# Designs tried in a protein design run: designed miniproteins, single chains, continued (4). Part 1

Every score and structure here is a prediction.

Each design is a single chain, and the fold is of that chain. pLDDT is the mean over its residues in the fold that is shown.

## One batch from the design tools (miniprotein)

Design m12001
Fold by ESMFold2-Fast:
Structure m12001 (fold): chain A 92 residues (1-92)
Amino acid sequence: SLEEKLKEYEVRLKALEENPELDPGLLLKVYNAIQQVAEERGIKLSPEELIELAVKITLLLQEDPNISSRELAEKTGISVGTASAILKRIRA
């Protein structure tokens, strides 16, 4: 819906204001990948947890575009399987 898209835009805009080093296009891809993987795996993330994870993963990918699933999992606290699923969606 338009309301949900506006809410997502506001949350993403605030993250960009707080982290000016973030690539907005990459943040959107990461955010969408996390939502899809969480839904498929039955993982419940609050909107705050989702954006915090998206910001962290985006910054890590900007520093190392070839980051491994294991390294991503270690730096974010998510499982290696979840990290692998997220990276596959971003790199597809």
Scores: mean pLDDT 82

Design m12002
Fold by ESMFold2-Fast:
Structure m12002 (fold): chain A 100 residues (1-100)
Amino acid sequence: MEEELRKVIEEAKKLGFSDIDIFLLALEVYRKLKGKDSITREEAIRILKLLGFEDPEGALESLVGAGLITKNADGSLTLSDEARERLAANPKARELLEKY
C-alpha cells in the first residue's frame, strides 16, 4: 500500500501536479486499492505526511473548509463533487487513476 502510494506521488510530481492535486489523486488511489467508498481521517493524515506536509491535520481541515474533501456523518472522508470534477477535467489525472 505505502509503496503504491509513493509511486503515485512520484508520477504525479513528474507530471507537474500541485501538492493539493497530488493529495487528491493519492487519496482516490488509496480508496480504490482498499476497495472502499471512503477513507478514515487517520488514512488521510498518513497520506498528507507522505507528501511532506508539516501540519497534516491543519492541511486536512483546510481542504475540508475549501470544499475539496467531504466529512461524512460517520467521520469518514470522501472527495467532494468539486474535487472529482477537478481531477476528471485533467487528462493526465484520469490516465493515472485508470491504472488503479
Scores: mean pLDDT 82

Design m12003
Fold by ESMFold2-Fast:
Structure m12003 (fold): chain A 56 residues (1-56)
Amino acid sequence: SKRDLATAMAAALTAGRRDEAVELGIKMGLPKDEAERLVATGDAGEVQRRALELIE
């Protein structure tokens, strides 16, 4: 589900796996540029919030 992908993206970012976090964001439905921007902030909480907005 998108929620599982959102959780995985935030977890990957927290673990420092930035490339994996970007790929998970793309799978969830984020445009590549938005996924890269969110990951570049290093803010797992912001990633989680943005991902949940896409599910709702």
Scores: mean pLDDT 78

Design m12004
Fold by ESMFold2-Fast:
Structure m12004 (fold): chain A 100 residues (1-100)
Amino acid sequence: PRKVLSDEEIEKAAEEFLNTLIAELTKNKDNEVKQKQVQASAVGLFRGALSEMTPEEARRFMEALEKLYKEKLPTLDEKVAKAAEETFKQIKEVAEEYLK
């Protein structure tokens, strides 16, 4: 059998994913074109991550990511928060499709 991801590995992956997304959106907060590119790249990376996970691992990853996102959102610059909200909406749509 393939290696099963631990809850700690999933939580760390979710934290690294979200921190990278926030950092890139913050870096490009005044460049709308680059923000859209960052959003598209993040959604693509999320799809890739889910494709390598079992449905159970994917659910845990999404739950960890959503929890961290809700904790981080109030601390973000308004422009970064809006871009993060748009990205997270797309991520949720991908997760829903994968978990059907």
Scores: mean pLDDT 82

Design m12005
Fold by ESMFold2-Fast:
Structure m12005 (fold): chain A 65 residues (1-65)
Amino acid sequence: MTAGERLAVGLLQREYGLSEAQAREVIERVRAGASVEEVAAWLQREYGLSPELARNAAAGIRALL
């Protein structure tokens, strides 16, 4: 796991309440080329994040990777 991935996992756990496994799933989707909008929509469906929180999480993770 890269330093950026480790920081992204920690951010998703601390700020958004995701487990390590859930955080890794988000990172895999971003690395697979998912857009911020696609990742945000997925976070809303799977983890119940609000549209604003999901978009902020997706954008923040993309910036760290």
Scores: mean pLDDT 80

Design m12006
Fold by ESMFold2-Fast:
Structure m12006 (fold): chain A 105 residues (1-105)
Amino acid sequence: HMEELVEKALKDAKELYERFVNAARESGLPTPGEALYAAKNDPKNKGAVPYSDSPAAQRAMEFLKKYLPKVKSPEDALKLVAVAQAVGRYPDLTEEEVEKILKEL
């Protein structure tokens, strides 16, 4: 059911976001969101996204390309990374459902 899929994807995205924040805090390394936001604002790397040939990675990459220009902070970029993983994992998510997950995260 579509509602159950959105709730499951949102839960996965929230858990992944918390894991990234906790890992960064414990390691002292940048979050994936901070790294992505820095790459977005580097003139040499404008629009560059790592390539992968897996279907899940391709879905995540297309999602990142679409939403990365709208990101205004490293925290928003981290949310985008967490949702990108959910988009890769759940191919049946509609664009509207993905936007709902982004707003709720």
Scores: mean pLDDT 71

Design m12007
Fold by ESMFold2-Fast:
Structure m12007 (fold): chain A 72 residues (1-72)
Amino acid sequence: GMSLEEFLEQLEKQGFTITGVERIAGSLVLLEFLNKEGHLGRALVFGPGDEALAQELAPVAEEPLLAMAAAL
């Protein structure tokens, strides 16, 4: 599967600017970023097996990055 570091590199190649990375628990990471338009976003990124924990924290997540995280 894709590592967190590889995932962050792919986001930066797509024009996102990563402004914060906080490890919460397991594979769960809270990202803060600026998109291509310079708008601040937040996303919860997780790997397989952490879906239940991610659901509990879902209110802080943006759907586009959750869809990308599901591909890990």
Scores: mean pLDDT 65

Design m12008
Fold by ESMFold2-Fast:
Structure m12008 (fold): chain A 61 residues (1-61)
Amino acid sequence: DPNAGVRRALELAREYAEKGDYEMAYKIARFAYEAARANPEVSEETVREAEEELRRAKEKL
């Protein structure tokens, strides 16, 4: 399930951010967003969720 894969990556990004590793959180969130956009089976809702996490990760760099 591509949607589940993206959400797991976003969960991992949040865990790194919680630990203060904002560089790793950003890299994971960026990868998740790119993967979500590239796969037409990923819902628009999941793409927006990935975009928001990427935005949050960027704000902390």
Scores: mean pLDDT 84

Design m12009
Fold by ESMFold2-Fast:
Structure m12009 (fold): chain A 81 residues (1-81)
Amino acid sequence: SDDLRKHIEEVLRRYGLDDVDVDAILSAYEKESTRVRALKYGGGSDEDVQKAIEQRQQAVADVLIRQGVDPEVAREVAREL
């Protein structure tokens, strides 16, 4: 989604991360969001949904860390997405 891309770019700008690969972040977010949607709308428990959201946040943080972003900043960015 163009709206999702703009949201990611805005969050990254607020943290001074304007040189990171946005497409890699989008790819990680969308891949894990498939699981979140399946659990949320497919009758998963609240606990399963929360775990899937945390896994999505970790996947996004890992992409940022691999691009040289500080782990604490990467986790904060991932939580805002």
Scores: mean pLDDT 87

Design m12010
Fold by ESMFold2-Fast:
Structure m12010 (fold): chain A 89 residues (1-89)
Amino acid sequence: GSISEEAKRRLAEDARELAEEARKAGDLELAEKLEEAAERIERETDDEEVLRVVREAMGLIYEWALKQGLDVGPEGLKLLEKIKEEEAK
């Protein structure tokens, strides 16, 4: 499968929304890493590299959510589902 430019933009938007959630919770380090992931997703042209960045961001989000005892927002869940869909080949 190929990740479309629109799909990459949506993944980056979802990552930025999660960065805002992290920022609201006071985790500025996580917010920065998620914003960096969003920029890399938008800039990267190789689907394999995009998926790698997305998977790394997913790991950070899960670690953060577990530590805070918080659920990620609907956009966060949507990002995670997109990762699952891209893995299902």
Scores: mean pLDDT 71

Design m12011
Fold by ESMFold2-Fast:
Structure m12011 (fold): chain A 87 residues (1-87)
Amino acid sequence: SEMEKMRRQMIAAMGKQMVRLVEEVPSIPRSEIMQFGLEMNDIYVQGRRLMEQYYQNNDIDRMQEVLQQTIQQLEELMQRRIEALRS
């Protein structure tokens, strides 16, 4: 389904951000990795719920917008995290 396809893209984006965080900050404490994972999961859950609402209304364009916004939020979270850990 279109929902399943978009869900997989969000999960892949989360995995990509986790890999980037670990590669960019090799000395990162486990507690920071865990906290980042929780923060990413909150973004994912919110995006998924909104996407499911648009799916029920057959609004594919809004689903695509939610997908892109969710990926962007994950990228911004990762960038802020890296900057905070380097300061």
Scores: mean pLDDT 86

Design m12012
Fold by ESMFold2-Fast:
Structure m12012 (fold): chain A 80 residues (1-80)
Amino acid sequence: LEERDLRAAVEVLEAARAGDAERAAEIAGRAAREGMEAEPVPGVSAEEAAERAAALARALAATLSPEQLDEMIAKTRELL
């Protein structure tokens, strides 16, 4: 679970670093949906989790500088 989530996080950050906010949102939404399928959380739908993850990925792509994204990618890869 943790390794899978960390790998998805790296892919989201790399898409954001490439300037592709929609690709980052797509990856984040898919990862959240797959996570909910593997381990459902009471009171949260897979669709709701995917929407929230996609919104966060778009916000990250819009807010963080390339330098901040590179730092986050490096730190996340260290956890793998």
Scores: mean pLDDT 78

Design m12013
Fold by ESMFold2-Fast:
Structure m12013 (fold): chain A 105 residues (1-105)
Amino acid sequence: MQKEIEEVARQLVETKDLSERKAIIRKFGEKQGLSEDEIEFIFYSVFTLETMLKLNPNQQDFWLNFHIHALKTARDQGLLKVSERTYELTLELIKAYYKEYLKKT
């Protein structure tokens, strides 16, 4: 699992086009047996992090931790319409995306 998540994260960092990024996440999500809504959730979670990092280049660790805490809070309050497995995969992908983003930037 870890190597697959790291490869997906690397592909996402290397890909500028939003439709191609969605296709990368869709392929990963379909292989994991995720629903369309869960694939969409992962896509927008990664997109949100990337947006925060680009707008705030001097506070990147803060924005990663903020995003993780926001997702955890939403999950704990029952606001997330995704499985626990999708939530955990999303957190691991976000962390891997951040590592790959820092290497390229």
Scores: mean pLDDT 85

Design m12014
Fold by ESMFold2-Fast:
Structure m12014 (fold): chain A 65 residues (1-65)
Amino acid sequence: LEGKVFRVRDASLSPYLQELGAEDGDLIQVLEVLPNGFVKVKSLTTGKEGVIPLEHLLAYTELVE
């Protein structure tokens, strides 16, 4: 998961993605998987870093292939 890039699909459904300043279509890179079910991420659009629940990453974004 670390280093992988995800595209935001439904930013409005995640207060954590909104706090990151992420909009639908933005790219987010996973920097670190945390032991508490959270992931540290960086917006590739704004450069802003944040922490979001792993379930929000999996539910509201998609892996870029």
Scores: mean pLDDT 83

Design m12015
Fold by ESMFold2-Fast:
Structure m12015 (fold): chain A 95 residues (1-95)
Amino acid sequence: MELLEKAQRIADRVLAEHPLVERAEVLPGKSPSGVDYVIVTFRLKDGRVVRLVFAEESKIKEVEPYAKLLNTPVVDLSNEDEALAKAREAIERAA
């Protein structure tokens, strides 16, 4: 199961379903230790930007230091429904 494909599905759903979101960008990343993560950036209609880092549950601790450099939360992508809910919460909190 591809981490990038899951993150893209969440980004696409948020863009389609959330009235505050103007644009979504999905970028794959890799830590120095070789751990895969995905950065999703949501641009809101008011010009605000919300960024989330997605990782598999077992790798969250390894990705947290890099997400902290970007000042963004790490979201577990093992459960797509929970990841979608957390993305919506982050957008609503920023707006």
Scores: mean pLDDT 78

Design m12016
Fold by ESMFold2-Fast:
Structure m12016 (fold): chain A 120 residues (1-120)
Amino acid sequence: SEEQIELLKELVREWAKEALDLIEEEVKTLRKYRPEMSDKEIIDLVVEVLYKMFKNIKDLLVDVAEVPKELAIEIIKEVSEEFIKELKERFSKLFSEEELEELVKKLKEKIEEILKEIKE
């Protein structure tokens, strides 16, 4: 139902917000205890963690909740757009503008890959 879809959107938005908190702490921890890691390596690790999160969201929507493919795509697009906006705002203190743009670009590419997998 439409109400159930809104509840699923709310659930995946909550998971995305929790992931931002966890990743922010992970970046701080890596910079403190692994100072030899380049910002590029940290960005690649963050993108990998976020990719896994969006893959889990896809699996929840498509395989567990059995949401129609077209609707799952729309939910992921909506949640990912909100997520990227919040990520840019929160991570502006952790990364330079150029580094943050690279992170967002790589993340968008991974999300598009997930969306294509749903269509097939």
Scores: mean pLDDT 86

Design m12017
Fold by ESMFold2-Fast:
Structure m12017 (fold): chain A 79 residues (1-79)
Amino acid sequence: SLQENLERFVAEARKFLDVALEKGLISEEQRQQLLSLLDQALANPENFQQVMAQFLQQIRAIASTWSEEQLEELEKLVE
């Protein structure tokens, strides 16, 4: 169902954020902010697109601060 698919997506995204924190790609504060947005997306599916736009904006802002070393760690995670 749509609800089960959204719950699975959010669970996977949460797990990725935990790994990103462990690898030094995000701070604990950034992880908590992103988790809050995922919780909002799951709680209000009608606003999913709007909340996910905010999530992606936060990811872009974080990514713009990454060092070459952090970008290499990200490449290892997605390969």
Scores: mean pLDDT 79

Design m12018
Fold by ESMFold2-Fast:
Structure m12018 (fold): chain A 66 residues (1-66)
Amino acid sequence: SEQDNRTLQLVWERIKRNPNPSRAELAEIARETGVSQSTVSSYAELIRKQPELVENILKKNGVPVP
């Protein structure tokens, strides 16, 4: 969904800047996207476990990734 893609994008960008984002930073993403903090944490784990998969999803949806 658009909400899921937006959440993945923001978490991916946050982890690229800081691999260990604070609880407050993850809570900010949850607030902005309207998902739970547990969902944001799950996306952070997905990015850590399968970064190539997430990068491909974002690229396919037209999100610029380095």
Scores: mean pLDDT 76

Design m12019
Fold by ESMFold2-Fast:
Structure m12019 (fold): chain A 76 residues (1-76)
Amino acid sequence: SVEELLEELRRALLEEGVPEEEAEATVRIVRAAVEDILAGKIEEASEILELVAQTLPPRSAELLRRLLEAAIEEAK
């Protein structure tokens, strides 16, 4: 589920050395973008998530891409 992937993303960010405050901020941005995708604002929110993924460590970036795919599937 999207919620399970968001929690996994938060954990991966912390495990990869992202400070707690930055990890929480990243999860909030990702959650907002996922909510926009689910509301039908797919293009702009997907672009935000792709840009965020480029700034993240490898495991967190991969989880973010899985979140994007899951959100798009839920929006259908």
Scores: mean pLDDT 83

Design m12020
Fold by ESMFold2-Fast:
Structure m12020 (fold): chain A 69 residues (1-69)
Amino acid sequence: SKDDIINQLRERAEQLKAEGRFSAADHVVKVIKDIESNPSLSDREVQLLYEQTEGLVRMQQRVDAQVAA
């Protein structure tokens, strides 16, 4: 459900903060606020936003790993 996805995003933001990835965590928090401020979003639309957010977080991780190498 939408609430389940929001909870997963909150857990992800906390994980990113624990890892010191504050910019990525801030992005996830912003996505949560956007979802919460738009109650007309369907579960499918929320799922798509979740997938896009995870894709961006993973892409940033890969870029950071390449720079650190």
Scores: mean pLDDT 80

Design m12021
Fold by ESMFold2-Fast:
Structure m12021 (fold): chain A 64 residues (1-64)
Amino acid sequence: MSVEEITKKLIEEAKELIDKGVSPEDVYDKGVQQVQDLASAGKLSGQEAQKVISEVRKTVDELA
C-alpha cells in the first residue's frame, strides 16, 4: 500500500469514527497509533509517518 493509499484509508476511518460520535481527540490518538505501528513495521519512513499524521490531524480538526 502506498503512502497516499494509507493516508486516504486513515482519513476515511477518522471521518467514519467522528460521524459515529467518537471524540476528535480519541480519533486523532488512534490514527497516530496506527501510523506509528506502520512506521515500526517498516511500512512508512519517519518522514512519511509525519506527513500522514499531519493529514489525519487536519481532517480531525476540520470535522471537530
Scores: mean pLDDT 81

Design m12022
Fold by ESMFold2-Fast:
Structure m12022 (fold): chain A 84 residues (1-84)
Amino acid sequence: SELLKKAEELLKELEKLAKNLVYFTKQGNTTLVGIYETLMKEILKELEKLAKSTDDPRIHEILERGKKIYEEALKEVEEIEKKM
């Protein structure tokens, strides 16, 4: 499915963005942290749009995984910032 391929690529992009978000948080680069958080939100919106367009449970599973990656990244950012 072309939709499944797109969802899988968006998930991979989200994982890369999450790593960059955490990395730049550790560097104290608040501008890049804001940019990467915004990009992650945009990827999640695209995944939600795909999930709403199909009954494919694999795409719904990818959306749930994406949401978890985002929430875990934000939690890690908060914990790093509390120590700065």
Scores: mean pLDDT 88

Design m12023
Fold by ESMFold2-Fast:
Structure m12023 (fold): chain A 120 residues (1-120)
Amino acid sequence: SKEEEALKLIDEILEKLREISELIGETLETKDKAKAEEALKLLEEILELLDELKELVKDNPEVSALVERIKKKVEEIGELIKELAAETDEEKKNKIGQKIADLLNEIGDLLAEIKKLILS
């Protein structure tokens, strides 16, 4: 069903968000730019999955609006990851990392709300 397909996409997005969180933690600890690049690639994959989710839920304006809000937060994370990769000051890196963590948590909450609306 469309509901089962949407729930599967949400679970795939949640797993990729978890992987991004781990890669950002490693970027902060190791200064390895390759991990930031890997996180950016995962964000591109998430944007593709969000476009698929939006098509599945296009007849539900409330859920479509939540998907669009998530897309904007994912794009904001992408810009913050680029800033993090270019930053050399440890205090500023930690502040960027915290902003990324806050946005990842907000996306998780919005995805949980979408699950509730689909299952209702």
Scores: mean pLDDT 89

Design m12024
Fold by ESMFold2-Fast:
Structure m12024 (fold): chain A 81 residues (1-81)
Amino acid sequence: DEAERANAEILALERQARAALAAGNRAEAAALLAEAVALAEKHREALARRGAEETGLSLEEVEALLDARLAARRAAVEALR
């Protein structure tokens, strides 16, 4: 569904960003992580709901985990710029 597709794309972007960093391309890594952040923000509600269903955690707990991950990714993008 939408959340599963978004999660798969976010994970792919994160893997590509890691590969770009390993290659020394900080600008490319920043762009890929920024895309991952934007996609996660766009699908935040769907991702949180699916995460709660899959993990058995409360929606509040899953939202907190997603927000922490988004904050970490935004910080990484800023550090690479």
Scores: mean pLDDT 83

Design m12025
Fold by ESMFold2-Fast:
Structure m12025 (fold): chain A 95 residues (1-95)
Amino acid sequence: KVEELLKKARELVDKAADPSLPLEEQIGYLKEAVDTLNELLDIAKPEQLPEVRELIERVADVASEVAGKSTNLDLQIEAAVILLRAAVLLTTLKN
C-alpha cells in the first residue's frame, strides 16, 4: 500500500512538472499529488519520510512556478492553495 502510493505520488509530481501541459492539467496533477502525499505522511515508515519530503518540496516548487506563469486568477488561487498545503505538510515532518 505505501509503495503503491509512493509510486503514484512520483508519477503525479512528474506529470505536474511537465511544462508542455496546460496549466489547468498541471494544477489537477498537483492537487492529486498533495492528497496522495498527505495519505503517505500518515502511513509511511521513517525510512520513507525523506522521499515523501522531497516530493512535497517538488509539489511546492511546481505550484510556485504555475502561479507565476498563470494570468488566470482562479488558477493562481488554486496554485497558492496547493503551495500552502505543501508548506503545512512540511511542518508536520518536524520531530
Scores: mean pLDDT 84

Design m12026
Fold by ESMFold2-Fast:
Structure m12026 (fold): chain A 73 residues (1-73)
Amino acid sequence: SQAQADLLREAVEQLRERAERLHAEGVLSPEEYEEIMKMLQEALEALDAGDVERAAALFREAYRKLKEAEEKA
């Protein structure tokens, strides 16, 4: 639905900002940061294509990777 797509887009943007901060703080390695940002970019592209399920899956994977990096910092 449009509402789900809009909420997911906002969540992707918030996670991008979080990844940028954690990279600046040295919590995310350059490789981890690039992987997360690539998945979030692919999620936005999926949303633009109307594929909300793919976007949600990419967002969940990016979130999982970011949380794993935070826990090991």
Scores: mean pLDDT 87

Design m12027
Fold by ESMFold2-Fast:
Structure m12027 (fold): chain A 72 residues (1-72)
Amino acid sequence: MPLSEEEFERRFRELQQRASRAEQLARRTGDAAAKEEAIRTYEEIVEFAREQNAPESLIQALEEELARLRAQ
């Protein structure tokens, strides 16, 4: 069943919130597990965006964010 725009936005926000929390924890503690969770969550966001045929500009921005997290 295709996702509605409302359901897409809701899931996208939930994933972003989870990633942001993990990133903040990783920044404060230097915890490798928190960094891994942030990276994995952003990978899920990128895959979700691609599966939902999100605009290329959004996918590019998400990949840049993922690269930034990996570089930390």
Scores: mean pLDDT 79

Design m12028
Fold by ESMFold2-Fast:
Structure m12028 (fold): chain A 107 residues (1-107)
Amino acid sequence: MKELAMETLRAGAEFDKEAEKHPLPPEVAQKVQQLIDAMAKGDFKKAAELAKQFQKLVQQDKSIPQSLKEAALAWARSTSKLAEEMSKLPKEEAFALLQEAADEFEA
């Protein structure tokens, strides 16, 4: 579980790096924010659904460069899996695990 959270943080960092070079379309950026907000609130079922919606938007948008598209899809897939697994845990345990992964990633 912590390994999946770490993978999601690494994918997120790569996505952020690519997004700095090529700003996201507003609709895509809005879904990113909604997904981050859902994860932060512990609404993991909603986060998983938002990740699926984000994947479809990214795949259909021809204006997104291939490198950014690949990074975005990698992050979304990892976040979807993480959200599904976190939804099986009590919220306190889920948040504790996410915090441990964040602390290790920043170290």
Scores: mean pLDDT 83

Design m12029
Fold by ESMFold2-Fast:
Structure m12029 (fold): chain A 74 residues (1-74)
Amino acid sequence: SRKDFLEKAVRVAVRTAVEKAGSDEEAIRLARQAFDNLVESFLKAGLITEEDLPFLEKVFRETLSELLGREVPA
């Protein structure tokens, strides 16, 4: 489904950023950059709208929290 595709794309981008990071702080910064770039690309391509942003932000926060073992602010 579309949601499954979008969730997988966000999770892959966040995991890749965390794997490259040398600290939690760097992981958060790199993951946010990767996520913002992904969202911009998807909006430009017409794959998502502004209405999809809360769902993608939730997937981003949940994935990052899981990988870092701590809650990430909304």
Scores: mean pLDDT 84

Design m12030
Fold by ESMFold2-Fast:
Structure m12030 (fold): chain A 104 residues (1-104)
Amino acid sequence: SEEVKEKLERIRRLVEELRELKKTASPKLQALIDELIREAEAFIETVEEVVKAGEVSTIQLARLTVLEAGLSFLTSVLSTLDPKAAAIAAEITALAREIRKLLL
């Protein structure tokens, strides 16, 4: 799907914004940003495998669900520490949710 590819590219751009933000962040915020980047990249990789296969397996759907929940949790934690990181995390989480709807 063209729409899925567009949303994945948006997540990739947001991950690059997180990497830039990380350069001036406190050690605690850096650790949370690193975890957010890891979960976002795992989500992208799983979606790319689904798109390549042309179908979503039960295990892939479960993995995407867990990753979306993790992104949402990290967004909540970041909202107490840094509003910029939280805003980026929220946008990644929203894009992940919309991609999951498109794959169902």
Scores: mean pLDDT 90

Design m12031
Fold by ESMFold2-Fast:
Structure m12031 (fold): chain A 79 residues (1-79)
Amino acid sequence: MGEEHFRKGEEAFRRGDYDTAVRHYGEAALQFGRQRDYRRAAEALRKMAEALEKQGRTEEAQLVRELADRLEELAAEQA
């Protein structure tokens, strides 16, 4: 399920549909996080931040990147 949302986010991003990309990347991050796959959750959040920047939502993109950094720390603890 998280992989499907990530893929749909990438498809939307490639078309310039950044609203749809943000939603799908956000859903992917949530589902990966629920499975404790923090590395893929962080990746999805970084892609979400890129889509937010394309929309000019720079402050939201920064907050999402900070969350991704924290999830990468959790992923490192698992390894």
Scores: mean pLDDT 87

Design m12032
Fold by ESMFold2-Fast:
Structure m12032 (fold): chain A 82 residues (1-82)
Amino acid sequence: SDEEAKKAIEAAYEAALRHAEALAEQGRLEEAARAAREAARQFEEAAEYLEESGEFSEEVVELLREAARRLRERAEELAEAA
């Protein structure tokens, strides 16, 4: 269901963010930035796939794109700090 998909996306986003932040806390800023960028790419690819399939609502696709945007912004911040 859309609700289950949204919950899964939120959990995946939180996991990706926690992973990048854990690397950043260790001073591994370049690796943290790469992890966040890779996660953002995966969310964007998922959004494109689901948009083309029409299987889920526009809200699910928007949530994936928002997750990708936030991870990309964080990756840029981490790269600048490296």
Scores: mean pLDDT 87

Design m12033
Fold by ESMFold2-Fast:
Structure m12033 (fold): chain A 74 residues (1-74)
Amino acid sequence: SRLDELIERMIEIIREHADDPDAAAQAIMALFDEVAPQLSPEERAEALRVVQEVLQALGDGEPASRVIELVKKL
């Protein structure tokens, strides 16, 4: 599904940018803007909630492993 693709791509971004949380955050925001129009309203609301939690964790300096766990809850 498009939601599963979003999850996989977010995890890849976080792994690729493990030492650069600002770059990870920018890439995740860009990805969400790309994918969000393709999601149902319900999927979009859930994805937005998880993206916001991920962005907060990146901003707080949480390790990539913990940020990936947040994405997997979607």
Scores: mean pLDDT 84

Design m12034
Fold by ESMFold2-Fast:
Formats: sequence, structure tokens, C-alpha cells
Structure m12034 (fold): chain A 55 residues (1-55)
Amino acid sequence: ALSGAQQQVVAFLRRNPPSSEEGAQTAIEVFSAALAAAGLASRAEARDVVTRVVE
């Protein structure tokens, strides 16, 4: 199950999908780092969730 914060990130990316491969890589790095830094997910878990939405 996704946490509320992970669900918000998923919803944002679905409404605002990256328009390029470069944008997708930036989204993966920025959002996964932010979720991990906030203690809301492990770095690996956050990266997996964001990657599945942008790819």
C-alpha cells in the first residue's frame, strides 16, 4: 500500500507527466530524494514508486 505522501506524488505525476526522458529522470531523483529525506519511505522504495509512475 502507498502512504499518503506517496499517493500525492503519484497523483501529481499522473496529472503532470514528464514530457521528456530527462524530465522523467529528474522527477525520479527529486521526488525519491524528498520522500526519503522526510522519512516517509526508504530511498529504494521511493525510487521504485516514482519510477513506476514516470515509466
Scores: mean pLDDT 72

